# Designed miniproteins, single chains, continued (5), part 48

Each design is a single chain, and the fold is of that chain. pLDDT is the mean over its residues in the fold that is shown.

## One batch from the design tools (miniprotein)

Design m17646
Fold by ESMFold2-Fast:
Structure m17646 (fold): chain A 88 residues (1-88)
Amino acid sequence: KVEKLAELIKSKTPREALLEFAKEMGYEEEVKKILSLGLDDATIRLLLNFFGAVAAGTEADRFYQLLIDALKGAGKEEAAKIVEKIYS
């Protein structure tokens, strides 16, 4: 899955890579809902890095905390709750 994420980042926009990777991980509906709330490119990349870390089994807690802080700081509390549910 890590190799697939690297290929998606290289060939797709961050949003497209995130949707394809989330679909493979079984979180397509959750990620579609998060994206519908509006995110900047930096937050989309952070969400993609979070899924990559979860798939790799490394640094997931670190990227989770960075992502939740970024979402709450941007006033995207509904998106933060969805991410909390995915990681729980």
Scores: mean pLDDT 78

Design m17647
Fold by ESMFold2-Fast:
Structure m17647 (fold): chain A 64 residues (1-64)
Amino acid sequence: SHEDLSAQVQAAFEFAAQLLAQGLSGEEVVRALEDWLAGSDVPESLRRALVAFFRRELAEQRAA
């Protein structure tokens, strides 16, 4: 399809990276990502999985 799901996942990663580069906390990035995904065509199950992934990864990065 013209809107490949993989392209939307890549856009989510780029969005999160941009927010981190701006100095947002992991919690702020996750909140912004949830809001951004709610306006996207990404299925609910994948949105939930992406949010859970970023929440875990950003918590680990902060702890390091």
Scores: mean pLDDT 75

Design m17648
Fold by ESMFold2-Fast:
Structure m17648 (fold): chain A 65 residues (1-65)
Amino acid sequence: PEAPVVDTRGLKPGESATAVVTEGDVTVTVTAIVMSADGRVLKETVTRRGGEVVDVERETVQVEL
């Protein structure tokens, strides 16, 4: 499945939001953690198949809060 979109608008530094999508035996979880007041966000995408972690991706992005 495609990674779900996490809405970070209105979040403050140190706050996080999580979105999950499941299709069949594959679950994709995206967690976004606000790192700074100017919208620096750490995104972690964890992909599970059959309950096992098969992929972990981390990215820092700039967004409007």
Scores: mean pLDDT 80

Design m17649
Fold by ESMFold2-Fast:
Structure m17649 (fold): chain A 99 residues (1-99)
Amino acid sequence: AAEEGERAGREGAEAGRAGAEAGTAEAGYEGGAAALRGGDEAARAALEAGNVEAAIRAGAAAGLAGIAAGVAKATGAGGESGRAAARAGERAAEAGREA
């Protein structure tokens, strides 16, 4: 469970970085959406392990990634949103590792 959460968060971080590199609103949105999924999966893994603190941290990371995806779509700022999504995915991976 913890390994799955860490992996999902890492995949979200990689997608966020790819979105930032591409610099398009679409890539930023996709990166943010992937990081959101990674954070959600890490939060579920932490809850299953009974680690409430890690679950809260992963959930917060998922929320930030969702905001980054929304901003990319609304403003066209794919590079900035992709970077924010990458950071959120990294935090989700860390929370998954703690679970």
Scores: mean pLDDT 73

Design m17650
Fold by ESMFold2-Fast:
Structure m17650 (fold): chain A 73 residues (1-73)
Amino acid sequence: MSAQELLDKLLELVAKEKIPGSEAIQRLDDIFQQLMKTDLSVADIVEQMRKDGVSPEEITKLIKEAIEKYLNS
């Protein structure tokens, strides 16, 4: 239940901050790190995903795929 919630929060941040989608993909790591620093609940979600067996690489992949789908919608 952590992956979709994390993706929804990231997509909301991208939309709310009006970050261009192409820039969002290129700056994904920076945006993710900022989200982790500004919203401690995101850190808890990531920790829960890790406990559920989701790798950091898979979390990053899911976020990229969600942003790409958002851009193509």
Scores: mean pLDDT 64

Design m17651
Fold by ESMFold2-Fast:
Structure m17651 (fold): chain A 63 residues (1-63)
Amino acid sequence: SSSVAETEAKLKAIDAEAEKLLTEEKMAPRDVKLRRNQEISKLLDEAIKKKEKEAAELIMKYG
């Protein structure tokens, strides 16, 4: 499944943006951490929703 590679690419982009905010935009480390955590939470929610749909379809078909 390509979903893991897609999630890893999104995480890498989030980390790159956090580094840019710290080094180039001189944002406070606390604020950068909060923004990074918010983006990661959105990514995790999307991944969980996708996996729950896959699991529900399997349970209804084979459970």
Scores: mean pLDDT 79

Design m17652
Fold by ESMFold2-Fast:
Structure m17652 (fold): chain A 88 residues (1-88)
Amino acid sequence: MRPSAEELEEAEKVAEEAYERSKKAAKEILLEAGVPEEEAEKEAEDIAAFARLYAWALSLDGRGEEAVEAAVELAKERAREVAEKLAK
């Protein structure tokens, strides 16, 4: 099954929203945990890229309405894990 052009466009839009919100949420968690600004920015970008991909996949699976929130929650969990690892 091949996604339609409209489905791909909608999934990209959802992925972009998930990236922006996930990056902000992840960076806030990392900074609160004491991760340096430069490292927090880099880690938040990597986490957000993963969350973007997750939201894109959910949108293509017909779950676009919940995709952004699900991706943000995943990003927050990942950020907490990264913060704990960096605090060692």
Scores: mean pLDDT 82

Design m17653
Fold by ESMFold2-Fast:
Structure m17653 (fold): chain A 98 residues (1-98)
Amino acid sequence: DIQVTQSPSSLTVKEGEKATLTITVSGASGPVRVAWYRQAPGSSSWELVAEAVTTSGTATFTIENVKPEDTGVYRALVYDLATGKVAFGQGTTLTVEK
């Protein structure tokens, strides 16, 4: 099975700063597709915010200029392209302060 470690579990940044979320993937048979989803405060819906393919077993999602609307829970969904196996990261709670 593939395993995903997402970090950090929580992150507080000031408006206008940079926020970086990282995953590490183990147990994949080859390249994986990483889909980053965000759940806004008070929402039950997950919104796709970024996608990438990695061959190195790591993927990073960066918000270069954070705004209050970026606040929420972010979670990576990882697809092993060779096997069709799927795993989720543990999630990151992002808080943007002014």
Scores: mean pLDDT 86

Design m17654
Fold by ESMFold2-Fast:
Structure m17654 (fold): chain A 80 residues (1-80)
Amino acid sequence: EKEKQELIEKYRKLADEYRKLAEEHSNLAVELGKLAQEYAKIDPEKAKEYEKLRDEHEVSRGEARAKAFYYEQKADELEK
């Protein structure tokens, strides 16, 4: 009983932390996308660099979202 509640709280906390991480990556991807658009007219090489960084943050966002979902499901399975 106590161990079960501890695991639920741990998984809920992890899910929340991964959701916050996903939001951070999302915000960075948006900023990098804007930089890519700005540099597309001036420096296409720099624009591609920003696009690559944006894509990397989008991948990280997806991974963080998947982790958040995984831990949320684990907590839900333990709840009555």
Scores: mean pLDDT 87

Design m17655
Fold by ESMFold2-Fast:
Structure m17655 (fold): chain A 83 residues (1-83)
Amino acid sequence: SMEKKAKELEEELERKFREMGALAAELGASAERPREKVERLYELAKESLKIIDELIKLKRYDALKYREPIERGLAAAEKALAA
C-alpha cells in the first residue's frame, strides 16, 4: 500500500538523518577528516534528498523539515571532497 511505502521511507529517512548527524559530529570533533566518512556523508545526503522527493509525491510534507539540514550537509561534504 502507499501508506506502508510512505512509512518505510519515513523510517529510512530518519535512520539516514541520524547517521548523518553522527558522522557530522565525528568530523567536527576530529582534526582528521577521513575521506571515506566524508564520502559516506555525501552519499547519505544524496539518498536522503531522493527519499524526501518520494515522500513529497506521497503528500508526506513533514519530510520537508529535513531538506534544509540535509542540503547544508551535502554542500559541506561537496566542499570537503573538492579540497
Scores: mean pLDDT 87

Design m17656
Fold by ESMFold2-Fast:
Structure m17656 (fold): chain A 79 residues (1-79)
Amino acid sequence: SAEGALERLRETLAAARGGASRAEVLARLQEILAETTDPKVKAAIQTLALAIELNPDLSPAEIARLLDGAIALVEKVLE
């Protein structure tokens, strides 16, 4: 569900802030994508995953900022 995707994105952000690797963040995003059916939520997560995949030099703080931005977009879709 879209609400389930939002909860899992928040868990992924918490993991990233807790020191999860770039590879673990990407793996979590791919799992969320596989279970996401809402096209707007799916597009937000796909854009986030692509941004992280295309930028291997992103710091953990930059990955967390990108996740936070995607969460804000998904929250607006659910309103």
Scores: mean pLDDT 85

Design m17657
Fold by ESMFold2-Fast:
Structure m17657 (fold): chain A 60 residues (1-60)
Amino acid sequence: SLTYEQIKEALTKLGKGHYARAVYNFLKEEEAEGGEINKESFIKIAPLFDIDPEAARKAL
């Protein structure tokens, strides 16, 4: 699974490091509902934070 530090690093590469906490919290809420914190879930939610899914995939 992805750690907070990996998510923060990926978002920093995209110029959106300020979203790291919000993105991580959203993924933790999805995990509580039976989801997983992984590369696929990060890419899936990227558009909600104005991040292109392909850019999110390449940042990891």
Scores: mean pLDDT 83

Design m17658
Fold by ESMFold2-Fast:
Structure m17658 (fold): chain A 118 residues (1-118)
Amino acid sequence: AGGTSTAAAGTTIGVSVENLTIDPETGSGTAEGTLSINGKEHKATVTLTPTTITVKDKETNQTLTLALPELGLKPGDVLDLSITATVDAGRVTRLTIDIRNRTTGVSGTLGADAAAAR
């Protein structure tokens, strides 16, 4: 057993959601998923819009909103999403998005350096 270290240079946040359906009227989808913070899992509600992803932690009622690049998603698509973010000093410094489109069978990984969002 190692000692407890409080000097992590960043926090790793993982979000996973399965069977998220894009609404054909709004271009948005909502599904229940899992939020992991440094390996601790919480239930979360994940909402995807054409420009943002919003993750609400159901245990803490805290909300994380991330800006997305254009993903080329179509209304009615059914998606699995896995998102990994690195947070340093309360800012998202790295974002990786893994998308599996169940409707088209296409999968892809997107990496984005989050410019300083408000």
Scores: mean pLDDT 72

Design m17659
Fold by ESMFold2-Fast:
Structure m17659 (fold): chain A 68 residues (1-68)
Amino acid sequence: SEEDKVLKDVEAILKFAEENLPKLSEAEKQSVIAWLIAYLESLKKANADNPKAVKAIDEAIAKLKELA
């Protein structure tokens, strides 16, 4: 389903960030986090009528902000 795809994509983004952000320079890390947050905010807007997707995206954005 579209919902399952969004949840899987969000999980993949978080896993990628956790594994790869520590390997980057501070400038690269800030740039990547900003782009990922922008993408997730766009994805949230596209899925505004899906509470489960919105919650997962909000939690992902919060986690990325903690990694910043």
Scores: mean pLDDT 85

Design m17660
Fold by ESMFold2-Fast:
Structure m17660 (fold): chain A 80 residues (1-80)
Amino acid sequence: AAAEAARRRRDALATASYHRLKIDEVKQELETAKKLADELAKNPEFAPIARKFYQQKEDEARKTIAEHERKLAESLAEAA
């Protein structure tokens, strides 16, 4: 039924929007972490700790973003 197809597409687009929002949230958190790490790294005493902190955040963020990008692609394919 046309109504079923419309509902499925709407649900898929809503799911896609959710994953886009999550990707943006993680990117914003990573940007904030980078700014903090860059400021701390200006002091040689804190540079090693700041680098390790950011590297851990970047690794976690890349994994989370990749998962949401995959789910976003699946949702967009379902909406097509």
Scores: mean pLDDT 85

Design m17661
Fold by ESMFold2-Fast:
Structure m17661 (fold): chain A 108 residues (1-108)
Amino acid sequence: KKEELEKVRRAAERIAEILRSRGFSDEDVEEIRRLTIEMAEEVGAGTAFSVLLLEAVRLALEKLGLSEEETLALVDRIVEAAQAAGIEVDREEALAFAQEAIERMRAL
C-alpha cells in the first residue's frame, strides 16, 4: 500500500537522523535506509523494521563499540521514531529482540 510505504519513508528519515546523531557514518545510515525501504516494498514494514533493528544493533556494537545499555537506548529511540511515523511496533518485543541480538553477537 502507498500509505504504508509513506509511513516507512517517514520512519526511515527520522531513524536516519537518530543514527547520525549517535555517530553512525552517512554511508551506513544511507545503506540501512535504502535496505529498509526496499524490504518494506517486498515483505512489509514489520519485517523491514526487524532487519533495521538487527543492522543498527550490529553496527552499534561492532563499529561504534557501544555498551548494551547504550545500544538498548538507541533501539528505544528507533522504536519511538517508528511509532511517531505511524508504524505499528511493539516496544517490549523490539527491546527483547535487540537484547537477544546483543547476547548472540557478544557470545562470539
Scores: mean pLDDT 79

Design m17662
Fold by ESMFold2-Fast:
Structure m17662 (fold): chain A 83 residues (1-83)
Amino acid sequence: GPPVVRTFRVVGGFNEKSLRGVLRAALDMGLTGPVELILHSEVTGEVKTYVSDDDTRTLLKRSSILAEKFPEDHNVTVTVVER
């Protein structure tokens, strides 16, 4: 079927805690397969993309190592695409 897409809004920057929160929410919503994450700063318009071959649960366990950062004055839209 078509890829499953979910969008989250993260306020007050983006860090390892934010990434864990997004991945946990995605898992709770049924996104269990390999994912791509598209992070868009609502302040600067900068886009960062992460592609993982890990399933969502495995990526959640590794999120503290893999998290890219946005400063706390950024609000970030996170799009999670299950591949």
Scores: mean pLDDT 76

Design m17663
Fold by ESMFold2-Fast:
Structure m17663 (fold): chain A 100 residues (1-100)
Amino acid sequence: SELDELKAEIERLLEEILELAEKYLPEEFVKRFRETVERLMEAYEKGDWEAFRREAAELLALMLEGISLMKEKNVPEEVIEKYQELVRRVEELLRRMEAL
């Protein structure tokens, strides 16, 4: 289904974001990120779209926090730009899923 295809692409992008977070961000941030992704995927599997929207909003807020942390830690600009592009793509795909 289109929803399953969007979910698979989101999961792929989130794994790329996680790899960058593991290299450049604190372990506490990585743990919060993993837990938020797990809750988002659980909401999707249960068909709980209200919970999905809440967890998606929390994930987006957390991803933006990651950008701020990378800037604070003077992570190379090229890495920050790559992370921001991945975040932008995840946000777009999450919006597409919510519109279906």
Scores: mean pLDDT 87

Design m17664
Fold by ESMFold2-Fast:
Structure m17664 (fold): chain A 67 residues (1-67)
Amino acid sequence: SMAEEAEKLIEEGRLDEVFRMIREGKVGMEELSEESRKKLEVSREVAEKLREIGDEIDKEIEERKKL
């Protein structure tokens, strides 16, 4: 099943592929184990935080280049 495929991808750390499957409607969050769902939620929060940090660093680099 697609849920079993998603579980294997989570174990392999391929969380981006799992998010793609969920977005495409191939697997629902409810079909995944509680442990796997928690991993995806934490990964999404970390990715958002890293993006915000990256944006801050890029701003500082750009401001430094103007001087």
Scores: mean pLDDT 75

Design m17665
Fold by ESMFold2-Fast:
Structure m17665 (fold): chain A 66 residues (1-66)
Amino acid sequence: SEAQLLLDIALHELSKLTGESREAIRAWLAELLKQSREAAVAALSERAGLTPAAADAVLDIFERAL
């Protein structure tokens, strides 16, 4: 699906930005989805150096790929 392809791209880029494996990032994103969206966006933007809009887009892609 398009969402799965976009997720693969996002995980690859997040892996480069954070130095974490794609598997570790995927597990972390799953934990972030258990929080409020505002808290998840803040945590992701801080760790990966993303804008809040970019962090929100990544979380949206991950939810659609589930």
Scores: mean pLDDT 85

Design m17666
Fold by ESMFold2-Fast:
Structure m17666 (fold): chain A 76 residues (1-76)
Amino acid sequence: MDKEQIEKAIARYKELLKNATTPIEAGLIAGNLVSFLESLGRYEEAIKVIEDALKRFPNSPVLKELLAYVKEKLEK
């Protein structure tokens, strides 16, 4: 996958996440996007995605668990 295709895929997932209306929907979309970003080694961007989603859904356990997981990976 070239750089343009990667950035386009990330942008599509970010837009889908922006349009999420429930904590469950946001958690599922963020989980998929974070997994993709992790496969690319883009941990700081994954953290930013989760933090932005948590501003909208601060009590989502899935988003809190994802944030802890990615921060642990970044410190290795």
Scores: mean pLDDT 82

Design m17667
Fold by ESMFold2-Fast:
Structure m17667 (fold): chain A 77 residues (1-77)
Amino acid sequence: SREKLEEEVEEGIADIAIGVAKVIANNGLTEEAVDFLVSMLPRLPEKLRPRVLLAAAELAEEAGLDERAAELRELAE
């Protein structure tokens, strides 16, 4: 159905965005990677936003951005 296809496309976009952000972070641009994921949130359905927020929080933690990571985890609730 159209709804199932839209859900699969949206989940695919979220997964690709997280993958791209990890590549950006691995090249030393961790703050930009977190900003990229946050910028994708308005383009995603509400049900997928916690997953992207948790991925952004994990990247922020790995970079020592502990306050930002905590804020992102709280937004994922």
Scores: mean pLDDT 83

Design m17668
Fold by ESMFold2-Fast:
Structure m17668 (fold): chain A 76 residues (1-76)
Amino acid sequence: SPEEKVKALEEHLKQILEELRRTDDIRKQTILMFRAMAEITDAYLFAKQAKDEKSVERVDELAKKFQEEVKKILAE
């Protein structure tokens, strides 16, 4: 379901943020960010196709929160 996919996304993004905090390797950080973007996009499209407006909104919120946390970690 879209709700279960959103829950999985939330957990995966948390894991990616933990990995980002543990590495200073720019290449590894870039790969992790691309992985997060792929998962966010997949969850967004799945919710959109299911016409689940609440899940679409939740994915957008998770994406924005992820971007703000990445900015703090990378000081960009």
Scores: mean pLDDT 85

Design m17669
Fold by ESMFold2-Fast:
Structure m17669 (fold): chain A 74 residues (1-74)
Amino acid sequence: MEKKIEAVREKLTEELKKRFPHLSDEEIEAIVELLTSLRDNRDIIRWLREKMKLSDEEVLEIAKLYTEAVEESP
């Protein structure tokens, strides 16, 4: 449902801005779109590591935030 996906995107955007304040709005938007669009965890992890140059610890934190946003969404 589009409304649920929008809520997940908003929650992810807020949490990512809070946890990664050094990332630009454009970088945060790219991460949120990737997490909501690809649905394949392997592709998401690969993109975060190779394109965003994030550490394994940062990738794990983003994955945790995504899982929490999906579970907490109405």
Scores: mean pLDDT 72

Design m17670
Fold by ESMFold2-Fast:
Structure m17670 (fold): chain A 61 residues (1-61)
Amino acid sequence: MKKSEEKTGEDIRKVAEEILNDPSVSREEKYSYVGMALREAKELNFEEVVEWLEEQLKKLE
């Protein structure tokens, strides 16, 4: 992608990965963060990030 002022799908994914890999964050908190990231990715139409986040939510159930 060209340089954009908009938040990229990679930015959303990186934050979610950091939270998912943090052992101090509870399963419930991880689920909450991924749910918020999924909503944001859906609003921004980042389809690949949406699919990845849905997979992460299923792993947390």
Scores: mean pLDDT 76

Design m17671
Fold by ESMFold2-Fast:
Structure m17671 (fold): chain A 85 residues (1-85)
Amino acid sequence: SEVAAVVREQAARLDAQPTPLLRVRLRLTVTSPAGEREEVEVEARVGGPTREAALEALSAALNEIAATLARLGLRYTMDLTLEEV
């Protein structure tokens, strides 16, 4: 699905950064207007030259996911776990 593709693309982008600072687990359950359910789970290590940069990258990724969900008119529940590496 488009949601799964966007989530995995964002996770891969985060994982591509050198020097991981944060570990993120995202579990997303999505319901379409037609009542179809989809579950997406990813883990990523988020890095960057600074912790601030790592958090900005994570925020940008979450904003892209939220924008996709809004554009598609999907209802969702999201579980996010964040820990320092």
Scores: mean pLDDT 81

Design m17672
Fold by ESMFold2-Fast:
Structure m17672 (fold): chain A 93 residues (1-93)
Amino acid sequence: SLEQKIARGERFRELVLREAAEVEARLEELFENLESLEPREAFGVLAALTVKAEEALLAGREAEAAAYWEKRDEVVERLREKIRAYLEELRAE
């Protein structure tokens, strides 16, 4: 139902914000070492870059937002399976 889809989206948004906060202080270090990231860290980096891109866009900093989206796309391209594995583990809980 629409209500179930909205509730699911809200839970996913809460997950994104939580995981983004967990990695924020280490974001640059983790982005420089993408190949060595654990599944949770890979998702956290994707989450943090997405949040920073949204914040920059809302503040009218389009060039900064574009730079974060480019980094986000690199993370998705290189770590898609690792991120998917983490989300599958969370679904099993």
Scores: mean pLDDT 82

Design m17673
Fold by ESMFold2-Fast:
Structure m17673 (fold): chain A 81 residues (1-81)
Amino acid sequence: SPLEEFKARVAERFDAATAALLVAIYEEAASTSDDPEEVVKRFMELVIAAYEAGRLSEEQVKRAALILGEILDKVKAEKEA
């Protein structure tokens, strides 16, 4: 599932606390819509809010956005196959 792949990728690239935060943000974003574009929009709103609160660095926001983009590109490719 996209959630399990996101969990695996953030666990490899971030510390446990940051990975747990990013997973919680993804689950919240995914709970609001089944549309991948709306999930991305909500995810970015939540990670920017976490950055402004000092919970994430700018580099962590950029890396998290890249990982989410790669996962959603894979989901889109699987739907088109």
Scores: mean pLDDT 80

Design m17674
Fold by ESMFold2-Fast:
Structure m17674 (fold): chain A 60 residues (1-60)
Amino acid sequence: SAAERRKAIVGAGEIAVLLLGPDASEEEAIRLARTVLASQGLSASDEELREGIREGRKRL
């Protein structure tokens, strides 16, 4: 579902921020989040991943 897809994208963003730390660039976070999402058999645009990273960061 769209809700499950969103949770996966936010989760990937959260993992990327957690692993890279606060000083990582947005591009580094997007690249890692994309890799995490791909391991789940999913893909997303850079804009979707930016949103997921922003929401994931708020959860930490």
Scores: mean pLDDT 83

Design m17675
Fold by ESMFold2-Fast:
Structure m17675 (fold): chain A 76 residues (1-76)
Amino acid sequence: MLSQARDEAREALLRLGDLDLAKRVERALTEAERIAQATGDKGMQVANEVAGRASRAIGRALAEARAAARRAAELA
């Protein structure tokens, strides 16, 4: 599930041409893995919850960015 969400997010970010946003997404996922490694089994559970919330937040941010871009195009 996470690998598919990561691939979809990467593809969407590449379509936007925003490498900085892609790098920020990668950083958030790396931090989740770091928490898992630091705290063992409990960290793995926390990391999975954080990754799930991050994926949902990224999805919302991309949807809002698309809506804002469309609105800006209509106003131009």
Scores: mean pLDDT 63

Design m17676
Fold by ESMFold2-Fast:
Structure m17676 (fold): chain A 120 residues (1-120)
Amino acid sequence: SSEEIRKREEEIRELLTEAYEKIEEGDFEGALELLRKAIKLLEYDPEVQKELEELLEMVENGEELEKILEKAKEFLKKFKDNVAARSLAKMIVLLHASKYGEEVARKVGLELNEEILNLK
């Protein structure tokens, strides 16, 4: 139901806030676990869930930042109407970028924000 979807979106937002705190603490494994939990809450949209699981697997496998960023940008274009999923995709990329330091994470965050703004 729309009420159940709203509750799941609220839970996703809370998990993303906690994931950001874990990223700032350098707790990569803790952030990763929270992002996995958030993706499971998107079970009402199996295509969105599957593509976010693929994006997270790229992060877990240590794929190149540029490949992960490009995959995330394509995800944002394809699922522009799903605000929770877009925020989750951005957080997954920020988690990976955080391994390269704060300046890289900030730059990647700005680039993804520009993509989101361009989605209108």
Scores: mean pLDDT 84

Design m17677
Fold by ESMFold2-Fast:
Structure m17677 (fold): chain A 88 residues (1-88)
Amino acid sequence: MVGDADRIVDSLLAASREEAIAMLRMQRGSAKAFLSNPNLPEEEKKLLQEIVEALDRAIEALERGDLDEARRHIREIVELLRKYEELS
């Protein structure tokens, strides 16, 4: 379903760069914590690994001030999180 991903991106990036980075770092910590579960299904594990990778890229882009790259990675994170919710 197309909708809200761009709104989420705009809302996050409307906050200060520091606030956006802090929010993404919190999400990364949560995803990494779930990856430490030895009973995690392989499909969920792959999605969480992709989420962590996209979060790392978004954080690095924001730290460099590359808003266009950050927007692309944040959209990817939103889509991956929706897929993860479908598995829960």
Scores: mean pLDDT 77

Design m17678
Fold by ESMFold2-Fast:
Structure m17678 (fold): chain A 97 residues (1-97)
Amino acid sequence: MLKEKQQAAGAEIRAMAEKLEALPRETRFDAVMELIRRQLEKQIELAQLGLENEPDPEVQKRLQEQLKTLEELMRQIDEPEFQRRVEEEVERALEQE
């Protein structure tokens, strides 16, 4: 069910984020990238399920636009500029530890 999948996805992402703080510095960038990718994959899955079960045409239209945005973000995650920005954020977080 959608609600149960949302709760499971949220718990999984939270657990992954908490584990990031315990990881060695060398693996944190890869772990952060995996977390972002996993979060986007879950959001796409949930939006698709919402579309399949949503009777309201206006809500369906909103979910379709959200899916387009999420698919665009998934494409951008493989871009060097996006990866560079994530690397810079990870380095900033590590400097604050």
Scores: mean pLDDT 73

Design m17679
Fold by ESMFold2-Fast:
Structure m17679 (fold): chain A 85 residues (1-85)
Amino acid sequence: MKLDVERALEILAKSSNPELKAFAEFILKDPDLAGIHYMFVKTLGKPVSKYRLVDEAILDFLNGRNMERLNEEEREAAQVIFPLI
């Protein structure tokens, strides 16, 4: 079932995973900058900035790493948010 974008961001912001929490907070403050980071990280395949936790969250999603370590809610939230960037 399709999660509400607002609820998905709230789930990620409350995550025990510091990378996902940093990423959700980053989107909430500056969605345009989050999109730019996504494009650079996707293109280079590595962290590219001082926003290391944000870049690592993007890499983990793109490479399927650590998805199995996420709670079901966190996994569903990531699947909703990342395609919108």
Scores: mean pLDDT 70

Design m17680
Fold by ESMFold2-Fast:
Structure m17680 (fold): chain A 94 residues (1-94)
Amino acid sequence: SSELQALLAQLERLRALLEAGELSVEQAATQLDILMGLAISLALEQGDEETAKRLRELSEEFIRRYEEATTDEEKRAVVLEALDRAIALLREML
């Protein structure tokens, strides 16, 4: 899917910008939340209920861990881990 490829490219770009320090951790977390919502919608539109469920579980875990993190370093690690896991799940849909 061209939409899936575009979404994957956006997640990979978000990761690169966060690694380069060109985007704040808070901005990256906000954008990741939006992109995960789009990924869940896309999985449901494709009839992939299992991937949609896994993405929802990842999104809920990400939000909890991000809120529990007390330092910018911990929050950054949570965002990077969630990005890597989201990218891996979307690649399984290709």
Scores: mean pLDDT 88

